# Designed miniproteins, single chains, continued (5), part 59

Each design is a single chain, and the fold is of that chain. pLDDT is the mean over its residues in the fold that is shown.

## One batch from the design tools (miniprotein)

Design m18039
Fold by ESMFold2-Fast:
Structure m18039 (fold): chain A 78 residues (1-78)
Amino acid sequence: SLEEEVEQLKKTAEELISRAREAIANGDLQAARDDIGGLKAVELKLKSLGYEEDAKRVQEEIDRLETELAQKEAEMAS
């Protein structure tokens, strides 16, 4: 069902957010970029299904992770 697909997408987003944060903490910048890429795919899918509020929530987490990644990249370059 559509509801089951949306719940699975939300669960996938939670797992990707957790993995991306761990990757950033560990300095694995490529793994973090890959997981953020996965989140962008989830956001687009939620939007395509008409779940704009859920898609916006995922986009907010992407923006936060991209900020954290940029900060970590700057720290590692210093």
Scores: mean pLDDT 90

Design m18040
Fold by ESMFold2-Fast:
Structure m18040 (fold): chain A 63 residues (1-63)
Amino acid sequence: MEEAKELARKATTADDEEQAKLREELSKLISHDAAAAVMTMARYEGASAEEVVKRLEELIEEE
């Protein structure tokens, strides 16, 4: 859980290549669909690291 949260926080400041790597690592800890949703949230202008982590927690709880 903590590792997935750290990856989600890093996604908000990552460049395109780093985001692809973070998505792959995240998909090993959660589903590919959940990883894609988290990465999409991280791409939104103005999205905070806390908002992305909250989205991750919601997706894990629903899985």
Scores: mean pLDDT 75

Design m18041
Fold by ESMFold2-Fast:
Structure m18041 (fold): chain A 64 residues (1-64)
Amino acid sequence: MDFSSLSPEQIFDELDKLIEENKDNPELVSALNTIRERMQTLSTDQQQGALSNAQSLAETVRQE
């Protein structure tokens, strides 16, 4: 990605990909869906932070 911030559409697309990649883990999918719902009420900067947190959560679960 270039140095420009992600659009809200791109942030949600990346989160949807993360959910699809982890669909075999229902607990993680539930947590990611909760983050997705919360992101609808957040600013773009906060949505970027929420996506980063979602990615970190998925990586942590993959390592366990």
Scores: mean pLDDT 76

Design m18042
Fold by ESMFold2-Fast:
Structure m18042 (fold): chain A 78 residues (1-78)
Amino acid sequence: MEKLIEQLMETYGLPREEAEKIVEERLEKEKKEAEEWLKKNKVDLEKLLAELRAELAAETNPSRREQIEEAIAFIEKI
């Protein structure tokens, strides 16, 4: 999360407070969507984690990598 906040501040020139709020709201939305999708589709959490880790290994965009890492951390807590 911290690295994503720093990237938003650098990329868009946002103050830390605004960047933190955007990241927090975005992560909360992604969290809720992931929980609903998993419940609805009866997805194997181990399989989903493996797919996300593979996507992370292939992803070259730093901002996208941070998002995938946050998603993995979140799903591991479900």
Scores: mean pLDDT 71

Design m18043
Fold by ESMFold2-Fast:
Structure m18043 (fold): chain A 70 residues (1-70)
Amino acid sequence: SEEEKLQEMLRLSAKAPKELVEKIKEIAKEAGKKGSLEYAKEKLEKEVGAVVIELPDGGLIVLSKEAYEK
């Protein structure tokens, strides 16, 4: 499904907080319904304060601000 695909593309750091993981899943479901990865990225950055990093292979990593700055 599109929801599952978005969740797979949004990779989490092993150090990400559990609450961030749950919020990412919620946003991925909403973004899947809208068919937009850009929507997911913008919503994560604005509402969760997450840092989204695009990898050279086109994968995404989602980190909490704390995990990124450590």
Scores: mean pLDDT 60

Design m18044
Fold by ESMFold2-Fast:
Structure m18044 (fold): chain A 63 residues (1-63)
Amino acid sequence: ATAAEAGEGGGRAARAGDGVGAASAVHEGRKEGLPVADVLREAARVAGVSPEELARFARVPLV
């Protein structure tokens, strides 16, 4: 049982929203011809998530 009475910081909830936005940025970078790995690494750093997790959201293979 997760107690939401802890000030409703919800870092995980904020990351979920940032993940969706970051996925859109990755798609835009791909259309510009940018290397997906570079876009993923930068977007993941800004969103505060792992590049592997972001790659899964954007359905892009992290090779």
Scores: mean pLDDT 61

Design m18045
Fold by ESMFold2-Fast:
Structure m18045 (fold): chain A 102 residues (1-102)
Amino acid sequence: MEKATLIAEVVLTKNMETDEGLDVAIALIERAMKSAVEAKKKNPEIGKTVGRVISTATDEAYERLREAMLEAAKKYGLDEVTFGRAKELGSEIEEEERINLK
């Protein structure tokens, strides 16, 4: 049986572009990342952990979130992070970046 991939995902919308909104989004995804890594340590069927961000926010808010997410993923020991941009919530991802952390 192939090993499972655990994905911790956060979607940042324009409503979350405030400093307070970004801090909440960062705290929630850090918690999800930590939980995914802990689950992988306890479950041999989990082969990979991925942090995923989808943003409809401005470039400034996206860059801040991206930097915080990369720092958290490295800190907690995730295998990969992916970043996606979309025009509207639920629309197609128009720009995608994948970073392998090993």
Scores: mean pLDDT 75

Design m18046
Fold by ESMFold2-Fast:
Structure m18046 (fold): chain A 118 residues (1-118)
Amino acid sequence: MTVTVEGDIDEVIEKTRELAEKAGASARLDPEAVQALVREAIANPGVPVTRILTAELSDGTKVPVGLTVTVNADGTLEIRVGAPTLKEALAASYQALEAARPVLKEAGITKVKVTASG
């Protein structure tokens, strides 16, 4: 199952938060690892950058999360988030966007497209 949210960064973060809450999901990602991935994507526009990170769920369960970040030709940052379930992918998407926010602001990126799949 797949969910895509696109728009201004603050609107996309809020919508992704709502979707994660509705799914009853919360996750924690290493913000430094997310920020490093986003900085690499910003330094290499048009080139997809992929990492597998570990998300820690509220119950202490650790799940693998695949993140692929691309800066598209129009300046939109695209992030694809894959996890074992859509619930986990939505929670990880919200955390990834929150971690990315200061880096995106620094780079002047205001538009984001997030695709969560599980």
Scores: mean pLDDT 86

Design m18047
Fold by ESMFold2-Fast:
Structure m18047 (fold): chain A 61 residues (1-61)
Amino acid sequence: ASRPLTPEQREALLRERIENPATPYAELGARYGVSGAQVRRLDIDAGVEALKAAVDKVLGA
């Protein structure tokens, strides 16, 4: 069974994904002990959070 990523590992993984987008999800996932599908979910989740934060900045107080 795959171990859940720590918050620090998630941030490091997403940073590496941004800095080297050519790295396959499977290869990046293997470095952190997770599947490529989990890396893809993290990318999607990060995109949603970034969009939400951008909307909050524009529409926020």
Scores: mean pLDDT 73

Design m18048
Fold by ESMFold2-Fast:
Structure m18048 (fold): chain A 107 residues (1-107)
Amino acid sequence: SIVDKIEELRKEIRELAEKIVALDPSFAPLTQRLLEVVDEILEAIKNNDTNPERLKELADRAMELVDELLQRAEASGNPEIVELARKIRELVDEILELASKYFQEKL
């Protein structure tokens, strides 16, 4: 259930990332790194990895990449890229909330 919800959110992030890259290919490495961190969060949940240090590291990395994405989007001067980046931030926040809730239930 939580795994399925995160996989759905990951798919939405990928589709938004593809739209950003179509508008500006220079965003490809950053969006790829963000999707990789989301995959690591999903894998931690699937493996019941309850290491709090690892979970905090993954959350911090996701937040840092989202912040970089928003900063670069704003610097691009393209309001469409900014809107897409803001939607990605919302979806990442939802993934982190779901992951946090899942791990709190395992403690």
Scores: mean pLDDT 86

Design m18049
Fold by ESMFold2-Fast:
Structure m18049 (fold): chain A 70 residues (1-70)
Amino acid sequence: VDPEKLAEAAAEEARSLGYDPEQARNAAKVGFAHGGLEMALRAFEGVLLDQGASPEEAKAAVERVRERIA
């Protein structure tokens, strides 16, 4: 997994949903550095939840990020 591609995918997904893309990008980068793909996706999910996304919306966004980097 390319961490830059992952961070870009997270930022684009957040932007498409109306959330802060820079917080999503940063969370994915920091998460990846600490625990790879799964930690990056958990950090991204947390940013969406913190900004008011429902658990269902956040989970769907995580799956779309997985598809973008596949």
Scores: mean pLDDT 87

Design m18050
Fold by ESMFold2-Fast:
Structure m18050 (fold): chain A 78 residues (1-78)
Amino acid sequence: EELEKAKEYIDMAIDAAREGRPELAIQFAQKAIDYLKSLPPSEEVEKAIKYVEEAIQALREGRLDEAIENFKKAKEVL
């Protein structure tokens, strides 16, 4: 249940990215990171944060496919 909210934000980021709205995707990705950081620390949470951060960087560099791949990896470890 706690992880479902983070996954929802990541899904919103993926959808925004696919719609060609990288700034909106970054906003949802940031909400995912903020939520994950509010949870008790765990290896899975730390890995998910790292993947979401890598996805944000890829979006800022215009690398859409790489960003989506990293968002998917974040969901897989949660």
Scores: mean pLDDT 85

Design m18051
Fold by ESMFold2-Fast:
Structure m18051 (fold): chain A 93 residues (1-93)
Amino acid sequence: GLERALEELDRFFQEAKDYLIEAAKSVGEEYARKVAELTPEEAFTVLMIAAILKDKSPEEVRELVRQWMLEKGYDEETAEAAGLAAAKIAESL
């Protein structure tokens, strides 16, 4: 029923977070730690932004994600980490 669908959704969000953490690790362990502080839902949102911006340069993806994170009230270190991870993911799409 609904409970199974919610469990699958939670697993999907957690997989999105794990994927974003691995992308951040490719840049540096300090960025991976900052990205690990995001909720699975927040990490999924960052991945969706990267997918939408996949045709932009890595520098543009990084800056747009960073600015969006700052606008939503995240600190600068977390915003930079998410932006760097998103840019790496967008390059792979």
Scores: mean pLDDT 83

Design m18052
Fold by ESMFold2-Fast:
Structure m18052 (fold): chain A 70 residues (1-70)
Amino acid sequence: SSMLEEVERLIEEAERLEREGVRAVLAGDHATLQQLQREIERIKERIRELLEKAPEEDKAKIQEMIDRHF
């Protein structure tokens, strides 16, 4: 479903930002780390909204995707 595709894209984006966060930590770039953390939290909030609004048949699959990546 388009919703499952949206969740997958959001998870991939969060993983990309988490990798950038590791680099920011290693560089001591606290400002970039804070910005990336805020962006990741916004993505997690969007995934939560999609989970809550999802059809019942899709909720289990979305939860599995979340559990696999977070």
Scores: mean pLDDT 86

Design m18053
Fold by ESMFold2-Fast:
Formats: sequence, C-alpha cells, structure tokens
Structure m18053 (fold): chain A 67 residues (1-67)
Amino acid sequence: MRQVFVKVETRNLSPAQRRDIYQIIAQAVQDAIANNLSSAQVTAKVYAALEARGIDRSQVTLTIDIE
C-alpha cells in the first residue's frame, strides 16, 4: 500500500471552498494511486482543478508526497 502525505494551507476561503479543495485532492490522490502518477503530476492536476474553480493559487499552499 502506497503512503500519501498531503498538507493543505488555505487563506481567505469559505468553508464550502475548503471542502471543494479537499474533494479535488481526494480525487487526484485516487487517480495517482490508480495510474502511478508522481507527486509533481498530482500537484499540477490539483492546482489546475483549483484554478478551473476560480480559486487563486496564492490562496492555497499544497504539499503532496507519494512514497
């Protein structure tokens, strides 16, 4: 079983936006496990999804490490 570490820091986001971020991360992590994606690929996918939802990259600091 692969270990995945995720740290998320958010600023000036509503509780609903924070929940959306966690859902996006959960989906991206599942895709990474299924498709053997690197941490860099998962991080890029999450940020692209956040930007598509109108969430500025400056409002989210994301660290994803996959063993």
Scores: mean pLDDT 77

Design m18054
Fold by ESMFold2-Fast:
Structure m18054 (fold): chain A 90 residues (1-90)
Amino acid sequence: SLEEKAKNYKKKFDEYEKKMRELAEQHPEAVLLRDEIDEARFQSPEKAEELKKKHPELAEVAEQIDKLFNEAGDYYSKYKKLEKEIKEKR
């Protein structure tokens, strides 16, 4: 059913959000590096790549945080779309 599909997307969102939060709490320096990389990317793609090369271990964790953030966002979007469809059709 659409309700079960929506519930599954919400569960996936919660799982990825929890994993992202736990990883961010364990590696606050990687969160800071992620923010610096995002800011640098608006100025120069080359500057963003230089930051990754200076801190390869933290850059790997920052990339994992970004991947989890994107996965959570995708599931949340799918959940909200189905929730709206369910409410509109009763």
Scores: mean pLDDT 82

Design m18055
Fold by ESMFold2-Fast:
Structure m18055 (fold): chain A 99 residues (1-99)
Amino acid sequence: SELRELVEEALEEVEKALEALKQGDVETALEHAERAKELVEKAIELAERENLPEVARLLRTALGLVEGAIDALKAGDVETAELYLEGARRALEEALKLI
C-alpha cells in the first residue's frame, strides 16, 4: 500500500530525528523532522482521497506534533522537541495499525 509506505517512511524519519537528538545533532534532527512533515502531509492527502477518516485524523495529529517538534528545534528546545517527536511516533504507530 502506498499509504502504508508513506506512513512507514514518516515513522523512520521521526526515529532518525530522535536518534540525531541523542547525538546532540539539532541540525540533522531538524532535517529529519522536516522530511517526516512532508511524508505525513502526503499520507494525509492519500488517506483523505481513499476515504479513511480515522487514519487521516491520526495523521493530522502526527502532523501537529511534528510541526511542534520543528518549532522547538528551531528555538533550541531539545527537551520539548523530543516530547513532540515521541508523540508523533506514537500517532504514526497507531495509524499503521489501521492500514
Scores: mean pLDDT 93

Design m18056
Fold by ESMFold2-Fast:
Structure m18056 (fold): chain A 96 residues (1-96)
Amino acid sequence: MKQPLTEEERKRLEELRKKYPPLVASIALDLGFDEESVKLAKRVVEIMEKLARGEEIPLDEIQELINELVKMGRTELADILIKMAEEKGIKVEKPK
């Protein structure tokens, strides 16, 4: 869903792009740059960065995010998170 960006939303998105991977900006764009989409994009990056750093993440937190991404039709991004979790030895399940 595409919505007109406010100046504040545009600046927040540019900050996310500068700090986070282009994939996060793609999520926000696809979901229409609303506050929920930006929050989801931020959560995905925070989990991905923690996994990359080898930080301890609760299994339920990763699983909840994967479930949310699949529910929203972002299955490719859920697959990326599952792969990253598996590489760190964390057992997660992909919902259908």
Scores: mean pLDDT 66

Design m18057
Fold by ESMFold2-Fast:
Structure m18057 (fold): chain A 83 residues (1-83)
Amino acid sequence: MSKEEIKEEILKLFEELLSKEKELKELQQYMQENGTSPELQKQIDQVKAEIRQIQDKIKKLLDTLSEEEQKEVEKKMEEILKK
């Protein structure tokens, strides 16, 4: 995998991470408004586990890059957050 492909994979995973964090927030909001259920708690726990797995993958990929390359990726992540 090229350095550019690794950077693109990290950015794709970061967008997936943001999507999952939004899903988690919506589930937590629903729980606050409607009360908890075992099914809802299971869904929250599953999304939290998925978030952790994505974070671990991002970290491993970033660890393969130089500090300068990591800064370039972090700058692009910041641009995604600003949308």
Scores: mean pLDDT 84

Design m18058
Fold by ESMFold2-Fast:
Structure m18058 (fold): chain A 70 residues (1-70)
Amino acid sequence: EEAAELARKLSHLLEDNEDLQPLIVELRKAIRNKDYKKAAELARQIAEKSTDPEARELARKMAEVFEKKA
């Protein structure tokens, strides 16, 4: 629930970033499958590759939350 909400917000912030769309799709799939280890890895990659400060901070926070669930 909460993870899916955060993923939707991140997807919206990065909707115009075509290079990150494959990572966002994989992240949302990992969350649906409750694969939080993979979700944390994908969130970290999005944080590293994103130039949007709000998206970077959200992705970092998501990675930390998912690592605690893994």
Scores: mean pLDDT 81

Design m18059
Fold by ESMFold2-Fast:
Structure m18059 (fold): chain A 92 residues (1-92)
Amino acid sequence: IEFPPEEVQEREIQRVGLAAGLKKLHEMGMPEEEVNKLGREVAATPDPEEALKKILEVADKYIGGEGAKKVKEAIERAAREAREALRRLLEE
């Protein structure tokens, strides 16, 4: 079976993490319209570290430092779970 290159795998893992962060913002009370605006800005940001920074800055502004921490934890958890799931799939 053909496996995708590591670069593609890491990009998908980062995408899953960022999506989980946006979902967590909505779960914490951010309106869907505002989450969609942020999602568009994140999609327009080519650097994943800058995209992450934008999500965390919005979380801090709307919810505060505790909110930003919870959003970051959600991103890190989703990325870790996706990475382990992909590793297990590739290893069998």
Scores: mean pLDDT 77

Design m18060
Fold by ESMFold2-Fast:
Structure m18060 (fold): chain A 84 residues (1-84)
Amino acid sequence: MKQTLADTIARAAGVSREEAYEAMVEAAEKILGKPLTEEQREVIRTGSAREVREALGLTPEQLHRIAVEALKKLGIEVKDGPPF
């Protein structure tokens, strides 16, 4: 069973996978300082945390920052901890 990053964020925030996907895309564009490609958006929608990290060329720390920013967009207050 493949656990997607969007599914993980959706569960943490109590929202739909589509809402989590949209928040993740916005957070990734903010952290990277540029628009994502269509291929990068598709990986965020369907990929695991590892697949997203590899496709976007992220360090584990950058992926964590993107996830935290996405959770903040979804109204979740994130306190220090390793969610991924």
Scores: mean pLDDT 77

Design m18061
Fold by ESMFold2-Fast:
Structure m18061 (fold): chain A 66 residues (1-66)
Amino acid sequence: SELERLLRTTLGYFGGDEELYAELVELIEQRRYEAALALLERFNKRYPNPELAAKIAEARRLLATL
């Protein structure tokens, strides 16, 4: 899935947080995409990154097509 592939590219932003990395992987594998996006949005609010923000926006757009 294009959405799953995009979400997996966001894992690189969690290199310093092994627990959040593991949680995001589990949510993606369970296809809990809304929960995965909520986790990414909370992370980006805490650690603002414009590249991550753009990927979150694109992932939301892709989710709406499912």
Scores: mean pLDDT 85

Design m18062
Fold by ESMFold2-Fast:
Structure m18062 (fold): chain A 90 residues (1-90)
Amino acid sequence: MRREELLERLREAVRRAAERAVEEDPALVPREEAERIAEEEVRLAEETLDDRELEAARLTALGLAEGDPALYVEAARLLGAGEEEIARME
């Protein structure tokens, strides 16, 4: 996958996670703040993460958006976590 395409997919996943956070508690996470945090996270990821780390970040954001812990496990595996390390994730 091209890095630009990976970054676009990350932006979409992060936006979906931000929308879910606003939906769950708009008083604690107002939309404008969630959008600012999402844009800053994507910017930092673009500057600091390699392609594998970007894919892990996308899976993590998608896990937050969907409420699916299996996606966090896949992100951890992509970053080199073993099954023993994954078993310790709560």
Scores: mean pLDDT 74

Design m18063
Fold by ESMFold2-Fast:
Structure m18063 (fold): chain A 86 residues (1-86)
Amino acid sequence: MTRYEETLKRIEELLEAGDVESFLADPQLLLPFFLQKNTDEKKVSADFYFYLGRIAELQGDLKTARLYYKLALKYDPNHEEAKAAL
């Protein structure tokens, strides 16, 4: 499993638990999205914006969440979870 895949799993676990404070307190969770050079850049960008959208939803900012989901789809039009969130 890549560091990127491990980070995505950790993000999903925190978001499923509703533990937004732990997510926001750990800047290292977002750092791998910018340092991952062996993953498709569009997929990394789409996943990054999708998770920002989920964080915004958990914070109650639905307008910002929708914006991030649209950005995810701009980078990967086949991102099924982002399409479902809109």
Scores: mean pLDDT 69

Design m18064
Fold by ESMFold2-Fast:
Structure m18064 (fold): chain A 81 residues (1-81)
Amino acid sequence: MAEEIRRLRDELLANPHLSEAELLELAERTLGLVEQVDPEGAAAFRRMLDALLADPDATPQDLVNAVLLATEEILRRLEEE
């Protein structure tokens, strides 16, 4: 679990010029992993993604930051438990 989340984060950090479609794929993969550990956090992350996708002023960087924040938070929780 933690290794898969770290791999997703590392993939995002290694490829800062990912397309919107590739970022959405990583976000969905992150959501699936988070849901297994923290269903409440996964629901909050889904709502955040939906809000960003509905916002015409949202940038690809906002999606990158959202995925990074989610992966960092879940890794922190896995480290504590």
Scores: mean pLDDT 72

Design m18065
Fold by ESMFold2-Fast:
Structure m18065 (fold): chain A 60 residues (1-60)
Amino acid sequence: TPQLEAARANFEAVKARLDAHIAALEADPSVTPEQLAQAREDYERTVAFLEKRIAELEAA
């Protein structure tokens, strides 16, 4: 469906942006381990939310 295709495209775009953000934080020596851990938690939470949304659209 167009909604499912759009959701998958959005997921790939968001994931690529988040991957780039984490890589930038890992490369920055001023970033604390605590800040990096929080960013990774935010990454996992966002990915899980989008995956759940895609699964709901696949079930429709």
Scores: mean pLDDT 85

Design m18066
Fold by ESMFold2-Fast:
Structure m18066 (fold): chain A 106 residues (1-106)
Amino acid sequence: SLKEEALKYAKEGKKAYLEKNYSTAALNFNEAALKYQKYISSLSEVPEEIITELEGLLVLLNDLLEKAKEAKDLEAVANTYVALGNVYKILKKYEEAIKSYEEALK
């Protein structure tokens, strides 16, 4: 299912993060967000459980962003900002989404 795929990508992202593969971590967290978006697209309302999962992804992505900046991994920084923008967009936090996408373009 899309929910199971989202959880799998989130798990793979966490593994990559622990292995200091920050770009791979960002890409997997972004895929998790996109699977959640596809899952909720068929629903009239976003389930509270999915909001909780997306807010959890925001925490992980902000931690990842700091580690990627410390590592000076510009690709990981850019990919993390894209993933943050996508999560904020799904949560309808459009100002934060725009700022995240703008940072990814620098």
Scores: mean pLDDT 87

Design m18067
Fold by ESMFold2-Fast:
Structure m18067 (fold): chain A 56 residues (1-56)
Amino acid sequence: NAAALAEAQAHRNKAAVYFGKAIDLENDGSKKEEAEKYRKLGEEHFARAQALLDAA
């Protein structure tokens, strides 16, 4: 369970980085499509973290 918690935390950290990137790109206004891609990546990592926590 400790290993699963550590992996979940790593995925959460990655999700936060991608969401932050998406917000920055949205604020730029000219890169909305790229921002959407990063938001999708963040969501994927967040989902992996959730699955690891549910399995732990």
Scores: mean pLDDT 82

Design m18068
Fold by ESMFold2-Fast:
Parts: structure tokens; sequence; C-alpha cells
Structure m18068 (fold): chain A 71 residues (1-71)
């Protein structure tokens, strides 16, 4: 099962770095442009969900392969 978790973690880590950077930028921008900061936060959340979903689907396929070997 670690192989499946690695797929999720590695891809999520790459996306997380960009998303964290977006969130920090949004926090800095919130004082000058609160509306734009909120838009960036929503974009970061949406991107996170998309990446997580795609990585989870790929990890699920690998999990099935492992389960079939255990059967």
Amino acid sequence: MEEVEKVIEEGKKEADKRINELREQADSLAQQHPERAEEIRKQADTEMEKVKGELYSEAARKAREIEEKLK
C-alpha cells in the first residue's frame, strides 16, 4: 500500500508547493486587494482538488493491482 500512498503524496507535494505559494500571495494581497486575494484562494483550492482527484484515481488503480496479488 505504500506505493499507492507515494503516488498521492509526491503529486500532492508538488501541487501543495504551488498552492501554498498561491495562498501566501493571497494573504499578502488580502491587505491591498481583498477581492483578488479571495479569488486566488478559491483557485488554489480548486487546483488542489483537481490534482488530488487525479492522483487518487491513479493510486486507486495501483491499489487494485496490489489487492489482486493478495488474493
Scores: mean pLDDT 72

Design m18069
Fold by ESMFold2-Fast:
Structure m18069 (fold): chain A 92 residues (1-92)
Amino acid sequence: MEEELLKLIKEYAELLIEYIKKNKGPEEALKYAEKAIASEDIEEAVKYLIKAMEIAGIGNSSLLEELLKNKDYEGLKKLLEKAIKKLKEILE
């Protein structure tokens, strides 16, 4: 589960970086997305991802925060998979 979640966090953060660069979005959001990719701890990675999402104005950061607080790793996985799919559709 943990390796799978970190992989999904990294994939979403990489797509988020692409979206922010393409739309000339805030550099602060890029910084937090890069920190999420570099994190080896799920809680740290998700916290940085939430910050990036909030600053960029993309996705449901409040739902990610709630799932993390409840340690609902299955819910986090499902939400990230859905978010990845949606962001890929926006980029293509």
Scores: mean pLDDT 82

Design m18070
Fold by ESMFold2-Fast:
Structure m18070 (fold): chain A 70 residues (1-70)
Amino acid sequence: MEQREEEAIARSEEALRAMDKEVTIQTYDKDGTPLTVKVVIKPGAGIAAVNKAASEAVEKGENSTVTAEE
């Protein structure tokens, strides 16, 4: 019984560790052109890291994805 529970817990922990939060941001570039960018937030990333990643994604242009780490 415990082996099935340990396997389920291990898979849940691996899934939680693999769970990056993807945030889709709809904004405008410097020319006022609508663009959509994505920021992948790693566990433990602070608001400053998220803001930096969002700014980098906007600079890269539409459909850009930037990872926010600490």
Scores: mean pLDDT 67

Design m18071
Fold by ESMFold2-Fast:
Structure m18071 (fold): chain A 79 residues (1-79)
Amino acid sequence: DLLERVEALALEAARAFHEGDLEKAIELLEEALALLEASPDADPRVIAQVYYELGKLYEAMGDAEAAERYRARADALLA
């Protein structure tokens, strides 16, 4: 199940973030994003949610430009 796999990756990413491993959290969310983008039936709202989380992680790393790009991509999916 695509949603179960994406939810498992998002949960592991949240744990990595709480442990201070921002790089691992980003890698796990990028893996979730790749699964969603490979699926023709993926809900754009779920993809947008992953983009928002990636934006927050890049902001926490001090990469404001990457954070803004991910927020813009999320907003575009919901327009």
Scores: mean pLDDT 85

Design m18072
Fold by ESMFold2-Fast:
Structure m18072 (fold): chain A 60 residues (1-60)
Amino acid sequence: DDIVQHLSTLRPPGVSDSLPEEAVSAAVDFLLAVGVEPTPDRILSLATSIYELEVKREMA
């Protein structure tokens, strides 16, 4: 999947390999569920937000 592979190269530095993959998958699923086309920019933005939320939950 070219879009997922491309987004992998755009991951923020220092992000764990396991968390970005789950965040990207969740972002795609969410966009499709709300009827929005999963473009690279939308997926990256949403995946970053999901990843930040996961990190905050683990630190709580």
Scores: mean pLDDT 64

Design m18073
Fold by ESMFold2-Fast:
Structure m18073 (fold): chain A 92 residues (1-92)
Amino acid sequence: MAEEEINSASEEEIAEGRARLRASAERLRAEMPDEVRREEVVFDSVEELEEYIKEQREKGIAVYAIDLRIEDGKYVAELVVLYPAAVAALSA
């Protein structure tokens, strides 16, 4: 593949990055409980989930899907929601 110049993370690096993100979110939840929430939200499609994440990001709110399952043709997403103060702390 011709675009391997921009740091193609290995599958292990991607998995480790997700684990680190989960650990950071859990840490921030302990330190800023009002700025970090865990929510379960049901979407009719993956596109609806992606649009929701994008809309929240426009507001400075970071949303990460930590788990995704399909129930009765709907997408049940377990989300970590980071409000602007927690996003700033995570990004520093």
Scores: mean pLDDT 71

Design m18074
Fold by ESMFold2-Fast:
Structure m18074 (fold): chain A 67 residues (1-67)
Amino acid sequence: SAEDIERKAEELLEETEREAVRAVLAGDGQRAVDILRKAAEELEKLGLKEEAEHLRRSAEQVAQTYG
């Protein structure tokens, strides 16, 4: 259902944010970018194109700041 997809997306976004922040704090900006891009691909597979595009923009920002 749409509600199940939304909940799965929220869980994925929360875990992705934690992992990406951890990678940045460890000095691995490239790993943070890879984590965000992989999550964007998973969101796109769920049909959440706007959310996926938002994560891709976040990955670009991380790459510019820490890469």
Scores: mean pLDDT 85

